# Designs tried in a protein design run: designed miniproteins, single chains, continued (4). Part 70

Each design is a single chain, and the fold is of that chain. pLDDT is the mean over its residues in the fold that is shown.

## One batch from the design tools (miniprotein)

Design m14410
Fold by ESMFold2-Fast:
Structure m14410 (fold): chain A 70 residues (1-70)
Amino acid sequence: GSNKSVEVRLVVSNAEGIKDLVEEHEGAIVPLGNGRALVGFGTTEEELEKVLKEIEERGGKILGKRIVKN
């Protein structure tokens, strides 16, 4: 399949455990307060589900998501 790029924007609770994962994808974490953060990163459509699972495995709770296809 084609490695089509996507931009991912998440609202996450407990983003501390995923900081390294987000940095590996050249992303950013912006604190929102109350233990929440806005998480933004780029990945491929093929890798998207894997990255979302890794966020959950590292203790990041996904409260909201927005995915933009390029």
Scores: mean pLDDT 80

Design m14411
Fold by ESMFold2-Fast:
Structure m14411 (fold): chain A 102 residues (1-102)
Amino acid sequence: AVEEALARAREAAELLERVAEDARTLYHQYETAEAFKEAARKLRRAVEAAERAGRVPESLLEAVNKALLAHHYFLLSNFEAATEAAKEAARKAEEAVRELEE
């Protein structure tokens, strides 16, 4: 259902925002923190666009999967992989916005 997909996307954005603060303050991983904040910001924008359109594009689901992968790498202390996954999440979220704003 659209509502369930949007809830998961919001949860992913909130997760990356919280973890970004830990990356900055506890691990001093500034690039990871910035990538996570950017991914969260782009995911929130994509969720708003999807709500207005009443549909969830595949690119938004891909963005959520990449956001969760970024969190997984962060838990493994693989900050380089976490940063790259977060950047991919942001790119996919931007793609979703473009598709929804056609």
Scores: mean pLDDT 89

Design m14412
Fold by ESMFold2-Fast:
Structure m14412 (fold): chain A 75 residues (1-75)
Amino acid sequence: MEVIVTLEVLASEEQVKEAEKAISAVPGVKDVKSAVTGNHAIISVTAEDEAAAKAALETAKALLEVLRSRIEPKP
């Protein structure tokens, strides 16, 4: 079952772009979307399963300060 990971991060637009590239390279990631307001960004990742979603989250943590995250099954 596909899952969606939502990440709230403290990052510049350029840092978010670099994170999107790295997250998109994670096996099982289907889509990555982001929205940036000032230095706060929300990144939404669609993954093929929960394991891929967790790998995407760990990739984001390695590159960015993740303030909170949420992982949900895609309906």
Scores: mean pLDDT 82

Design m14413
Fold by ESMFold2-Fast:
Structure m14413 (fold): chain A 62 residues (1-62)
Amino acid sequence: METLLTRVARSMARGGLDAGVSEEKIIESVATTLQMMFGLSPEEARELAEEVVREVLEERRR
């Protein structure tokens, strides 16, 4: 069971990858959203965004 925070981050990462956005830009966008919606610090938000983007990239092997 994942939190709303993790669900939002994963959804954004998937959407960015589908749109052909660079990994770095996706991480930045996810981190900004986590800061705005959940009040995470810039450091916490970026760390979580990097982890989520990495996990989504691994999951998208088709």
Scores: mean pLDDT 79

Design m14414
Fold by ESMFold2-Fast:
Structure m14414 (fold): chain A 75 residues (1-75)
Amino acid sequence: SFVDDAIALLNKKTDEALSKIDDPKYQKEIQEIKDWAIKQLNKHKDDKQKVVQIVTAALLQLIGVEIDHELEKKK
């Protein structure tokens, strides 16, 4: 289904981020974004526009975590 494909995309993107980040603090933040997004996707599974918006918001938050991690490493 469309929502299952969206969840698969989210899983792929979060797994890619987790493979780059060996810091438990940021790994936890990535997992929290994933858990939030999956919950919202299941709530709005029949609304294709809302599914796209939720995935977009989750991916933007994920990018934010990756940026924060890189900036903290550079002190």
Scores: mean pLDDT 85

Design m14415
Fold by ESMFold2-Fast:
Structure m14415 (fold): chain A 92 residues (1-92)
Amino acid sequence: SELEKLKEQEKARMKELIKTTIELLKRMKQENSDNEDLVKRLTEQIKNLEAFYNDDEKLEEFATKLAEAKLKNDREKYNQILSEFYVAAIEG
């Protein structure tokens, strides 16, 4: 179905966004290695993102909601779900 195709595309996009964010946070951690508080926070966020990347159930739930919003051309709902995904992935 069109929904299943969109769901797979959104799941792939979410995984790529997580990978890109992890690499950015790892670089920030390396560049700020003497800032112990920042290193600790970045390490926690990386751990949360890695856990989310391996949580197929959560990824499929968000991908399904994003795909449904896209299929209905609901841009406001799509952006709201995408924001919720970012918060859930980073904060754990």
Scores: mean pLDDT 89

Design m14416
Fold by ESMFold2-Fast:
Structure m14416 (fold): chain A 91 residues (1-91)
Amino acid sequence: SVSLEEIREKLMKELKELAKKAAPEADVEKLSQEELAELVSKLLEPYGLASKEEVLELISALRNKDGARFQELLDKLLARQAALYQKVLAE
């Protein structure tokens, strides 16, 4: 079993890794929440998965330990990803 804090740290690390993929030269540890959300949204928004505003809300929910809001936003992203996958298979 992992602590809730370890889960939060792992999820934040995954968001930072997405930001690094969008901007390989960026120091992701020095990014503000706004800058992190902007970089992550550059990878997700072209696929219709999440806007910058939605990514910013996700980061805020994670930082504030708002599990219900985090889950709501994650469920929306996963539903959009599933819809995209079905669309690709239909083409």
Scores: mean pLDDT 79

Design m14417
Fold by ESMFold2-Fast:
Structure m14417 (fold): chain A 62 residues (1-62)
Amino acid sequence: GASAAAREAFRRSAAAGLGAETADEAMRLVAQLGPAGAASAVHETERAGGDGAEVREELAGY
């Protein structure tokens, strides 16, 4: 679901230099909140200066 897509985007963002700590914390939050945490993950990626647009595009069909 959307949560899985958000996690994949975080992994790619971390590899691109987002910041492993921020990505890890966001993924932990998504794991705790499940699908509801997907929106929080998008927000964290955007806030950390990562590529939030990629995650947003994945969720755009919702």
Scores: mean pLDDT 56

Design m14418
Fold by ESMFold2-Fast:
Structure m14418 (fold): chain A 67 residues (1-67)
Amino acid sequence: NPVEEMSREEAVAFAVGFAMGMLKAMKLDPSDLELMVELIKLGAGLAGRELSDEEARRAAEEMLEEL
């Protein structure tokens, strides 16, 4: 399973995609940075990688710049 061997960068990309998917599907507030951090951490966990709060926050900030 490719997910089991995901690199840190691939896991972050998956986590961002998961968070954006949840935002769109559930109409979540994108200005809630803490919620975005938690969604990214959850997405990374699904990819088999644990992100620190700092890494998840960075990914959330970069994701929100693309919105």
Scores: mean pLDDT 75

Design m14419
Fold by ESMFold2-Fast:
Structure m14419 (fold): chain A 57 residues (1-57)
Amino acid sequence: EKEELFKKLDVDGDGKITKKEIGYALSSGNQELIDYIDLDGDGGITEEEVEKLIAEF
């Protein structure tokens, strides 16, 4: 459900995802985003994982 996650991250609806929008979603406790980024299930989200997510979109 990558399209649904993209829509949730695109807070201003401009069709682009920024590091600020991802940071906001993580701060608000968006579990779906956390689960999507945390591929190894260790509960930690790194800058590298955030950058990979942005590059994937």
Scores: mean pLDDT 65

Design m14420
Fold by ESMFold2-Fast:
Structure m14420 (fold): chain A 85 residues (1-85)
Amino acid sequence: EARSLTPEEFIEKLRKMVEEGKVDEKFVKAVEAQIYGVDKEEAEKLVKELYPDAPEKDRKLLIAKLSKDEEEFKKLLEENNLEEV
């Protein structure tokens, strides 16, 4: 399958993880917001309001998705995925 991860596909995968108790629904809602498109500054504000206690790596990932910065999103996703914490 293609590795080109669309916002919709990413959200669908997150929903699966929510069902397994691995991810919070608030995280998914923040990611869904990027489908509507928001400015990077506004994305950061939304993430701060929704997840003030989120780890920096998760916060940056959400900001990248909300601002539709696919390149930064891929970079952050690779860091988190390859780290395998």
Scores: mean pLDDT 66

Design m14421
Fold by ESMFold2-Fast:
Structure m14421 (fold): chain A 81 residues (1-81)
Amino acid sequence: SPMEEVEKILEEIEELLKKNNLDSPLIKERVKQAREAARKGDLKAFERQVTGIGLLAHEENAPQEFLDKIKEYNTRVHEIR
């Protein structure tokens, strides 16, 4: 189902953030908002939060490999809609 894919994407993003030590308060807040959007079934809000996580990670000098993976997640979220 679309919601199973959303939950899977969120789990993969959280694991990827943990592996890259990206745990700033701003990123944690975006993850919280993404989880809230997923809980409510708000795909548009979820997509906005995933995009926001990517932008914050870029500002926090995340590795290019991480940023490329977030772009893949953005594409996957967009394809659910």
Scores: mean pLDDT 86

Design m14422
Fold by ESMFold2-Fast:
Structure m14422 (fold): chain A 75 residues (1-75)
Amino acid sequence: EIEEARRLGRELARRGYSTGQLVKEAVEKGFSDEQIAAAVVEHLREVGEDVPEAAARRMGLKIYELTKKELEEKK
């Protein structure tokens, strides 16, 4: 399950998708906040961003919270 999220992060990075697009796809697939964080970490590693794992994880969770709130406000 977490490995599936990591694979999604790598795949979308290789295809040139942004972190925001990754989070949107993960939310659509019903991924948990932990899975989304793992996908963002793997995405940033694959695109060659020199971001510490803890910082990448926080970034993923923050984007998840913003995406979830945006979806709720636009219902």
Scores: mean pLDDT 73

Design m14423
Fold by ESMFold2-Fast:
Structure m14423 (fold): chain A 77 residues (1-77)
Amino acid sequence: MTAEELLKQLDEAIELGEKGEISEETKEALEEFKKAVEELSKLPDGASVQATLPDKNGNLVQATLTKRDGEIEISRA
């Protein structure tokens, strides 16, 4: 997934927070995640950053974002 594609998905998820469909805590985590993606997009290929994102149960979990060949890969540990 490209940084641009991921940012669009994050914007859609944050918009759900504006509609009250997710908690403010989850919305804040998504906004921080978006900042991490934007920062990573400015770094060279092979760079990585740590970010917190909500899982399917709404729990905040740590993930590693890695830039590879113009795409962002999301991994946990």
Scores: mean pLDDT 75

Design m14424
Fold by ESMFold2-Fast:
Structure m14424 (fold): chain A 68 residues (1-68)
Amino acid sequence: MTEEDKRQAMAEKLREELDALTEEDLERMAKELNVSVETVRIMLESLRLLIENGDAALAEEYFLEKLK
């Protein structure tokens, strides 16, 4: 597996995780992070933009730091 293959696999996994999130998941994240649901939506939108720009590694780092 090449670095490019790893990035594509990571990007697909992150997209699937983001697409699977429900309103209840967003509310839980907002409560755990002590922010508004709107803030969580903005964070998730930032992750989607990073994935779309081909920067899946930065998207994963952002996800782990801010959401996990």
Scores: mean pLDDT 72

Design m14425
Fold by ESMFold2-Fast:
Structure m14425 (fold): chain A 98 residues (1-98)
Amino acid sequence: EMKEKAIELAERLLNAGSRLAEASTDLDVQIEAGVLIIGAAVSLNTLKKSDDPEVIEESLKLLVKYARRLAELAEQEGLTDIANEFRDIASEAEKLLK
Protein backbone atom coordinates (compact mmCIF):
# COMPACT_ATOMS: atom_id res chain seq x y z
CA GLU A 1 0.00 0.00 0.00
CA MET A 2 2.72 2.55 0.95
CA LYS A 3 4.78 1.58 -2.13
CA GLU A 4 1.72 1.86 -4.43
CA LYS A 5 0.87 5.33 -3.07
CA ALA A 6 4.53 6.42 -3.32
CA ILE A 7 4.58 5.38 -7.01
CA GLU A 8 1.35 7.34 -7.60
CA LEU A 9 2.83 10.46 -5.94
CA ALA A 10 6.05 10.17 -7.99
CA GLU A 11 4.01 9.88 -11.21
CA ARG A 12 1.91 12.92 -10.19
CA LEU A 13 5.11 14.88 -9.48
CA LEU A 14 6.52 14.00 -12.92
CA ASN A 15 3.26 15.06 -14.62
CA ALA A 16 3.14 18.41 -12.77
CA GLY A 17 6.88 18.91 -13.36
CA SER A 18 6.44 18.38 -17.10
CA ARG A 19 3.72 21.07 -17.15
CA LEU A 20 5.95 23.47 -15.15
CA ALA A 21 8.82 22.94 -17.63
CA GLU A 22 6.45 23.53 -20.59
CA ALA A 23 4.91 26.70 -19.03
CA SER A 24 8.14 28.24 -17.65
CA THR A 25 9.87 31.05 -19.57
CA ASP A 26 12.82 31.38 -17.13
CA LEU A 27 15.90 29.36 -18.12
CA ASP A 28 17.20 29.04 -14.54
CA VAL A 29 13.80 27.72 -13.40
CA GLN A 30 13.73 25.26 -16.34
CA ILE A 31 17.24 23.95 -15.49
CA GLU A 32 16.57 23.52 -11.75
CA ALA A 33 13.12 21.98 -12.37
CA GLY A 34 14.70 19.61 -14.93
CA VAL A 35 17.25 18.35 -12.39
CA LEU A 36 14.50 17.77 -9.78
CA ILE A 37 12.30 15.99 -12.36
CA ILE A 38 15.20 13.65 -13.26
CA GLY A 39 15.65 12.93 -9.52
CA ALA A 40 11.93 12.11 -9.21
CA ALA A 41 12.12 9.80 -12.27
CA VAL A 42 15.07 7.92 -10.70
CA SER A 43 13.09 7.60 -7.42
CA LEU A 44 10.07 6.26 -9.37
CA ASN A 45 12.24 3.57 -11.04
CA THR A 46 13.73 2.64 -7.64
CA LEU A 47 10.23 2.37 -6.08
CA LYS A 48 9.03 0.07 -8.89
CA LYS A 49 11.98 -2.33 -8.31
CA SER A 50 12.17 -2.37 -4.50
CA ASP A 51 9.94 -3.71 -1.70
CA ASP A 52 12.40 -2.53 1.01
CA PRO A 53 10.56 -0.27 3.52
CA GLU A 54 13.72 1.83 4.04
CA VAL A 55 14.04 2.48 0.29
CA ILE A 56 10.34 3.43 0.09
CA GLU A 57 10.73 5.80 3.09
CA GLU A 58 13.87 7.45 1.62
CA SER A 59 12.12 7.85 -1.75
CA LEU A 60 9.12 9.51 -0.05
CA LYS A 61 11.47 11.91 1.80
CA LEU A 62 13.09 12.83 -1.53
CA LEU A 63 9.65 13.34 -3.15
CA VAL A 64 8.73 15.76 -0.31
CA LYS A 65 11.97 17.70 -0.86
CA TYR A 66 11.57 17.80 -4.66
CA ALA A 67 7.86 18.72 -4.51
CA ARG A 68 8.49 21.59 -2.05
CA ARG A 69 11.26 23.08 -4.19
CA LEU A 70 9.22 22.67 -7.42
CA ALA A 71 6.31 24.46 -5.68
CA GLU A 72 8.64 27.42 -4.92
CA LEU A 73 9.82 27.50 -8.56
CA ALA A 74 6.23 27.34 -9.89
CA GLU A 75 5.18 30.15 -7.50
CA GLN A 76 8.10 32.33 -8.71
CA GLU A 77 6.72 31.93 -12.26
CA GLY A 78 3.16 32.83 -11.12
CA LEU A 79 1.93 29.27 -11.83
CA THR A 80 -0.09 29.03 -8.61
CA ASP A 81 -2.23 26.03 -9.70
CA ILE A 82 0.91 23.95 -10.46
CA ALA A 83 2.54 25.19 -7.22
CA ASN A 84 -0.53 23.99 -5.26
CA GLU A 85 -0.34 20.57 -6.97
CA PHE A 86 3.28 20.22 -5.77
CA ARG A 87 2.26 21.30 -2.23
CA ASP A 88 -0.51 18.66 -2.22
CA ILE A 89 1.97 15.97 -3.35
CA ALA A 90 4.40 16.98 -0.57
CA SER A 91 1.60 16.92 2.04
CA GLU A 92 0.39 13.46 0.94
CA ALA A 93 3.96 12.08 0.93
CA GLU A 94 4.53 13.47 4.46
CA LYS A 95 1.35 11.73 5.70
CA LEU A 96 2.68 8.38 4.40
CA LEU A 97 5.83 8.86 6.52
CA LYS A 98 3.80 8.90 9.80
Scores: mean pLDDT 86

Design m14426
Fold by ESMFold2-Fast:
Structure m14426 (fold): chain A 70 residues (1-70)
Amino acid sequence: SAATRADAAAAVPEDIAAARELLRKAEEGDVAAYAAAGILVVAARFNLSLLEDPDPALVAEVEELEARVR
């Protein structure tokens, strides 16, 4: 639906920003932050999958984050 796609489009950059901050904390030794970052990366990927024409820059950022969390 259009509402679901609008929510997904808004959520992707938010999930990316949150995942980046959590990965920064994980690199500083916060083990729980690493798991939380992984959850947000999965959420960002799911939200991207709901978009018909996702921004290539956001796709690239999610791919980079996926590589970091594995």
Scores: mean pLDDT 86

Design m14427
Fold by ESMFold2-Fast:
Structure m14427 (fold): chain A 91 residues (1-91)
Amino acid sequence: LLEKIDELIREVEAAPLDPQTKAALLDHLERAKSALEKGDYETAGNHLLQAALIALGDAVDYWLKGDEEAARASREIAQKLLELANEVVEK
C-alpha cells in the first residue's frame, strides 16, 4: 500500500494538472500515507476517497474548459485513488 501511494504521489507531481489541483491531491495522499504508517486504515481510506472526489471534480472542470489532456490525467488519477481506497478498506 505505501509503495502504491508513493507511486501515485510521483504520478500526481508529473501529471499535466494545475498547481492548485496538485497541491490538494498531494496533501490528501501525504495524509493517507501518514495514517497507513500508523495503522489507521479508516483515516487513510477517507483521505484517498477525498482525493479521488477532488480529481473527479477537476476532471469534469478540465473537460468543460477543453483541457482534454488534464481531464484525462485527472480521471486516471481518480480511478487509481478509488482502487487504492477500496484496497485499504478491505484491511
Scores: mean pLDDT 84

Design m14428
Fold by ESMFold2-Fast:
Structure m14428 (fold): chain A 74 residues (1-74)
Amino acid sequence: LKEFEAGLRAGQMALNGGADAGAKAIYEGSKEVGVEITEEQALDLFRGAYGWAAEGGPLSGGAVAMAGIRELKK
């Protein structure tokens, strides 16, 4: 119960303030794996990822973000 409530609050805070920071993390990560993307593309990927995280949880969001980076590498 307490862990569920803490997770819910953390998710709410991430959704409200995490978009810019999350987009930067995706942008930096894509550079390290040799994928050329813009900051705008990174922000779009993050917005998609946290939308999925809100429905299916953090693993769903992470999977969507990783799939997006891989698609841009192709």
Scores: mean pLDDT 55

Design m14429
Fold by ESMFold2-Fast:
Structure m14429 (fold): chain A 58 residues (1-58)
Amino acid sequence: SQSVKAPETVVRAVELLAQGRSIAAIARELGLSQAALSKRIYDTTGASARQVRAMLAR
């Protein structure tokens, strides 16, 4: 894993995912579209939100 500067928005999103929140709910709470949240996660972590969601769902 490579360390990348994480914006506060992405850190909060990961925390909410760990708490069992869906990507849709997190995006709504943060005032973002699901696509925008996915882009922020990808730009920060190097993985798409779809991939992260799939890994966390199983």
Scores: mean pLDDT 70

Design m14430
Fold by ESMFold2-Fast:
Structure m14430 (fold): chain A 112 residues (1-112)
Amino acid sequence: SLVENFRRLLELLSTLSDEELRELLRRTFEAFPKLYQSFRDSFAPGLSDDEIVDLAVEFWRELIARLADASDEEIAEVLSALMKLLNLSEEEATELLRYMIREIEELLRRRA
């Protein structure tokens, strides 16, 4: 289900504008301060909050493009690597994915 949730997240993220993705990532970092800390320390320790969000937008766009036709095995490998890089447990990763999916589904529901 973690691989299925990650695939679902990538599909949902691909439907968002850059402005919507930026706002989602800003809110996600506010909701998950340990994730924000790990991302900052791994990618950009000296950047401002806005620059870190912009970098995260680029990161997710590249990830979506790379994994568009990926197998479940390839998705599991990337997910495992991201969890290690961002210092996330399986429980924390599950909570993060569920949060982001819920936020996007609510946004899309309000657009309809």
Scores: mean pLDDT 83

Design m14431
Fold by ESMFold2-Fast:
Structure m14431 (fold): chain A 83 residues (1-83)
Amino acid sequence: KDELIKETEKIFKKLLEEETKDLSEEEKLKVILNGTEALIYVLNEVDIPEGEEEKVAKLIVEESKKEDFDLDKLVEEVKELLK
């Protein structure tokens, strides 16, 4: 379980760095804060199965890039993805 959380966090950080590489300092901070909040929220609500870490991380990064992302909707989408 701890390994799955660590793997998800690692993939998330990698994707977040790539997706924010060309953004302004202000935009990077917004995406990082939104994404970090979303990751913590999802990890507290959902137990991620082995092999699904990358899918979950990608979904969190995609949603955190939106102006008004919805944490409850994100959790619902993650649960649907994971069954």
Scores: mean pLDDT 75

Design m14432
Fold by ESMFold2-Fast:
Structure m14432 (fold): chain A 108 residues (1-108)
Amino acid sequence: GKAKLKVTFAQSSYTVKVGDTIPINVELLESPEPVTIVEARVVDEQGRPAALKKNPGVTLKAGESATIDLPVLPTAQSGTYTAEVVAKDKDGLATARSEPFTLTVEAP
């Protein structure tokens, strides 16, 4: 797609338990049209998810932002992760990535 998105965390590190959520901020910087977020995920260097949400119900216009709370998966492990957001417009998909952050997963 033609959309440009920015994905950020409020912190460079998070400490969570399974069943918690990780909040990510998504901003639509540029698009000729509204875009719908189809997936948001927190993934390691190998693309393994620690948290994800499919079809979060978020549609953004240029200049708008939203916070998406991603549930921490039972398989989540401590390590270095990035947030990825996939957005759809009429012309296709756009993917945006955050800077890396550190996740610490504690026992429940």
Scores: mean pLDDT 83

Design m14433
Fold by ESMFold2-Fast:
Structure m14433 (fold): chain A 59 residues (1-59)
Amino acid sequence: MEREAEALRALRERTRFTDEQIAKAAGVSPETVRAYREGRARLTPEQLRRLIEALAKML
């Protein structure tokens, strides 16, 4: 999958339970993670990469 599609899929599956933990691991705010999941905000390429890495490591 493309990185943005992969991040959104992983976020929908996991961040519903732990968006605060994901935000801390990715170095973004929990509100930013939630807003991105809901399509209300965009992430920079760096934030997106960090988010994907954080989600992968939480497995």
Scores: mean pLDDT 66

Design m14434
Fold by ESMFold2-Fast:
Order: C-alpha cells, then sequence, then structure tokens
Structure m14434 (fold): chain A 97 residues (1-97)
C-alpha cells in the first residue's frame, strides 16, 4: 500500500546515504517522494534520516524540494508541483554538494 511505498522510499534514501555520496542520497530522496506524487511524509522522514547521518547539505536539498512542493501545491496541479519540487531539490543538491 501507499504507506509501505513511503517506508521503502525512506529506506532507499538511507541506503543511498550509507554509500557516503550526499548528492546521490538527496536525489534518491527527492526522486522517491516525487514518484509518490509529492509525499510530504517521505520527504520529511528522508530529511530526518539524512540529518541523523550527518549529511546536512543533502537534507537541505530535500528540504528545498519539500518547501517548493508545499508553496506550489495550492496554486498548480500536483504533477507540476512535484516536477518543480524535484527540480528545486536537484538544483540545491548541485549547488551545495
Amino acid sequence: GFEEEVKLAVENTREAAETGDSFEAAVAAVGSASALLGSTTALRESIKVLEEMGLKDAAEAVRAALDTYLELRPTVHTGEAVTRAFEAGVKTAKKKL
């Protein structure tokens, strides 16, 4: 179910983070949440995992995606909000990592 998919998305973020590549971890987190149509739960739990692992710049990239999604969601279609959130997260990851 959807809750199981959210848990898998968070675990994928954790597994990517275990490789030590902060950029891959951030992109995995944003990509997984985007596939779940902007799951704020998946993004928030991924931020927590990245922060607990000391990957603060990766966590900030995922937070940029979350903030963008929440800002755009009331004004645009969900698919557009998800796409722009993904782009914002990746842009932040490229700038910081």
Scores: mean pLDDT 77

Design m14435
Fold by ESMFold2-Fast:
Structure m14435 (fold): chain A 81 residues (1-81)
Amino acid sequence: SELEEKKKELENEFFKRQLEIYGLALAGAPPEEVEKKAEEVFEESTAKLKELLPDNPELVEELIKKFEQAKEKLKEFIKAL
């Protein structure tokens, strides 16, 4: 369905940006800069979900929770470096 395609595109875009942030951390960027970037990506992605899926608030909430879990895993990864 078109909804499933939009969901996949939004998830793929978010996780691609997450990989870029992991790359910054591995390249030795300051932890505060990496954490700020993770928060910016999460906020931008959340805003995009609400804009592109206004008629599907339950799906938006599900994806926000999934993105938040990914952000928290990234923060834990940074602490382990």
Scores: mean pLDDT 86

Design m14436
Fold by ESMFold2-Fast:
Structure m14436 (fold): chain A 81 residues (1-81)
Amino acid sequence: SLEDLVKRIVKLLEEETGIKLDLDGLLKVKDEIEKFLDINKDGKISEEEIDLFIESFESALGVKLSEKVKEEIKKIIKETL
């Protein structure tokens, strides 16, 4: 579900990067995920599309994610969708 995806990504970010998200930060995460899912309505998401999402996500939050965190985000997306 969308709620599960958002929850798992937020938890990963807070645990791995030390980022504590306030309400505005949580809404940004949810908005970026919803936009990504809206573009990929057919449920077929390529590796390139996930990589582009991660780049947009880093830009929106103003952070640089480690390769470990990026790989975990990819796993979460693939497991949830």
Scores: mean pLDDT 75

Design m14437
Fold by ESMFold2-Fast:
Structure m14437 (fold): chain A 86 residues (1-86)
Amino acid sequence: APGIEHAERALKMAKAILDYMKEKNLDKISRQEAKEFLKKNFPEVSDEEIDSLLARLDKDGDGYITREEIEEFIKQIEANLEKLRE
């Protein structure tokens, strides 16, 4: 189902940003830096899908994404995917 495929790709992209932030010891990342990172590492993904993911990660709309926001998003998506596989 397209919804599952989009959720799995969103999860993969979110985990990649989180790993990048942990490697660079960053507590937060700007939407612009995250978008540039995703475009470089996921060139096959559309700008619209990337922007949609970043909007979902940036819950307060301040233009920054925290590790906590990404970790919460990953946990929620993984829980939803597990329910769909059972």
Scores: mean pLDDT 81

Design m14438
Fold by ESMFold2-Fast:
Structure m14438 (fold): chain A 94 residues (1-94)
Amino acid sequence: MTDEEIEEYLEQLEKFSKAVDPEVAAELTLRLAKRFYREGRYDLAIELFERVVKEYPDTPAAAEAYELLADIYKERGQTEKANKYREMAEKLKK
């Protein structure tokens, strides 16, 4: 997928998310982020995970996004950010 195709898709996703149930929008954004992460597009995946937690903080998708962000930042050696996201994930689950 080209960067131009990704930008167009993200713009369409943003418009779609404003018109549907927030929990559905959060789940779709999370699935897209996971796909980009698997494809090695780490920076784009992180941006989408952060979008889920910022725009849909009270959804099950946000709890999972916080856990994935914590794991990603830990793997990248950004311990401070990893700890912050881990604490947010734990607050949503307990």
Scores: mean pLDDT 78

Design m14439
Fold by ESMFold2-Fast:
Structure m14439 (fold): chain A 69 residues (1-69)
Amino acid sequence: NLEKAKKLLEELAKSKNPVARVGAHEALKLLEKDPELVIKGLDNLLKSPDLTEEEKKLVKEAKELIEKL
């Protein structure tokens, strides 16, 4: 569900963590144009030590929804 993925990424974009915020904005910008590239970007975010467990959960859930598109 594209709208659900957008909402999760919008939540991540509100983060005070610049790594999470920048990653979320890039994903939102590319989501309708290149969802495969977004999935790769979210995979890279999940490997980042800079994200909290809550932020990683949002990334993982958004990635799973995008993979179903």
Scores: mean pLDDT 83

Design m14440
Fold by ESMFold2-Fast:
Structure m14440 (fold): chain A 77 residues (1-77)
Amino acid sequence: METTQQLQEIGSDKLPTDEDLEERVRKALSLGLDPEEATNALTGSVLPGAMSSSSKLNELLETRKRALEVAREVAER
């Protein structure tokens, strides 16, 4: 629970820039999370099935996909 609460502070509601995303991923990984969990915290807990607009859904999926790639790359360093 405490780890999840700390990630909420790191993730924010705003979609970060690539550089901000890398910094937030590093911070989340320092809490002992794997790249997928860090990505979930940074992009938010939004389920694709909850979206009614296909356009918004696609944008969310692309952002999440990008965040996951950054998280995996940072974790591999």
Scores: mean pLDDT 56

Design m14441
Fold by ESMFold2-Fast:
Structure m14441 (fold): chain A 87 residues (1-87)
Amino acid sequence: SDAEKEALELRRRFEEALAAGDVEGAVELALQMAKLAESTDDPKVQQLAIDVLAAASSAARAAGDEARAEELTKRAQHMEDIYLKLK
């Protein structure tokens, strides 16, 4: 789907941002993917968003931003709950 293609491109850009040490850019890309997942009933996009949000949370914690890390983790957990109910 178009949403799946967009999600895969966002994941690629997310991986590039993390490799470059751009935690701020990586978090923004993770939030964009979360927004995309919220706009679609595609479980593949939802699963990609859960993975990327979890990775962004770990990166934020490593950068010393505990509050942001916890918010990203909670958002990933909420999205996983929605994903499991749709299956």
Scores: mean pLDDT 84

Design m14442
Fold by ESMFold2-Fast:
Structure m14442 (fold): chain A 86 residues (1-86)
Amino acid sequence: LKEIQEELVKLMVEYALLPVKERELSEEERKEIEKILKEESEKFLSIKFSKEELLEILREFLKVAEKNNLEEIAKKVKELIKKLEE
């Protein structure tokens, strides 16, 4: 479970940083985004999720990724769902 939760956090951070990659941000703006993402990741990783709760989060994230045409992220989320269901 913890391994899947860690991989999910990595994908969520990747998703959050997509707008950053496409624009010139100031050094201050970039650091603020990185700080927020780090703090939120730490909080998420501190939560003890059940298998069912983690599956629900993964399924909702998959919907977001598909709606935004993020094929690579959607594929990785589907792989995490499959691993958790096995």
Scores: mean pLDDT 75

Design m14443
Fold by ESMFold2-Fast:
Structure m14443 (fold): chain A 74 residues (1-74)
Amino acid sequence: DEELVEEARRKLEEMERRIVAAIRAGDYARADQLIQEAVDWLQGVLAQARTRDTQREIVALWREHMRKIYKLLA
């Protein structure tokens, strides 16, 4: 599951970058859509995780990236 964690890390970095770009462009409809796509992706990747430790690590990464996004919306 190390590959899954590294894939999730890269995917979350890409998702954050896209969401941040949409927010900064004032495209809140796009940002909302991208956040929803990210939530759907998270559910799928957590279902693929073979260990609880992998799930916890991915959730921790998710929360870190979402915290950064929410700070931009405050």
Scores: mean pLDDT 84

Design m14444
Fold by ESMFold2-Fast:
Structure m14444 (fold): chain A 75 residues (1-75)
Amino acid sequence: ASDQLENFKAVLAVSTAEAGEILGLSRQQMIDNLAASLAGRQLISRDTARKIATEILDRYEKDPEGWRKKAEEAL
């Protein structure tokens, strides 16, 4: 269960970061987009989704190569 959840988080983080790079989005815009996606899919509050999105992006920024590899293995 934990591996599938971490792989899903990696896919979301990498997709958001790569889309942000291509589209020229700010870090805040990427957090907002990821939070909107999480809130819609998980039926959680916007505040909770933003907190989770920030945490996911912070972790991705610390190890982007490892998270990209994990996302590729999940796809």
Scores: mean pLDDT 74

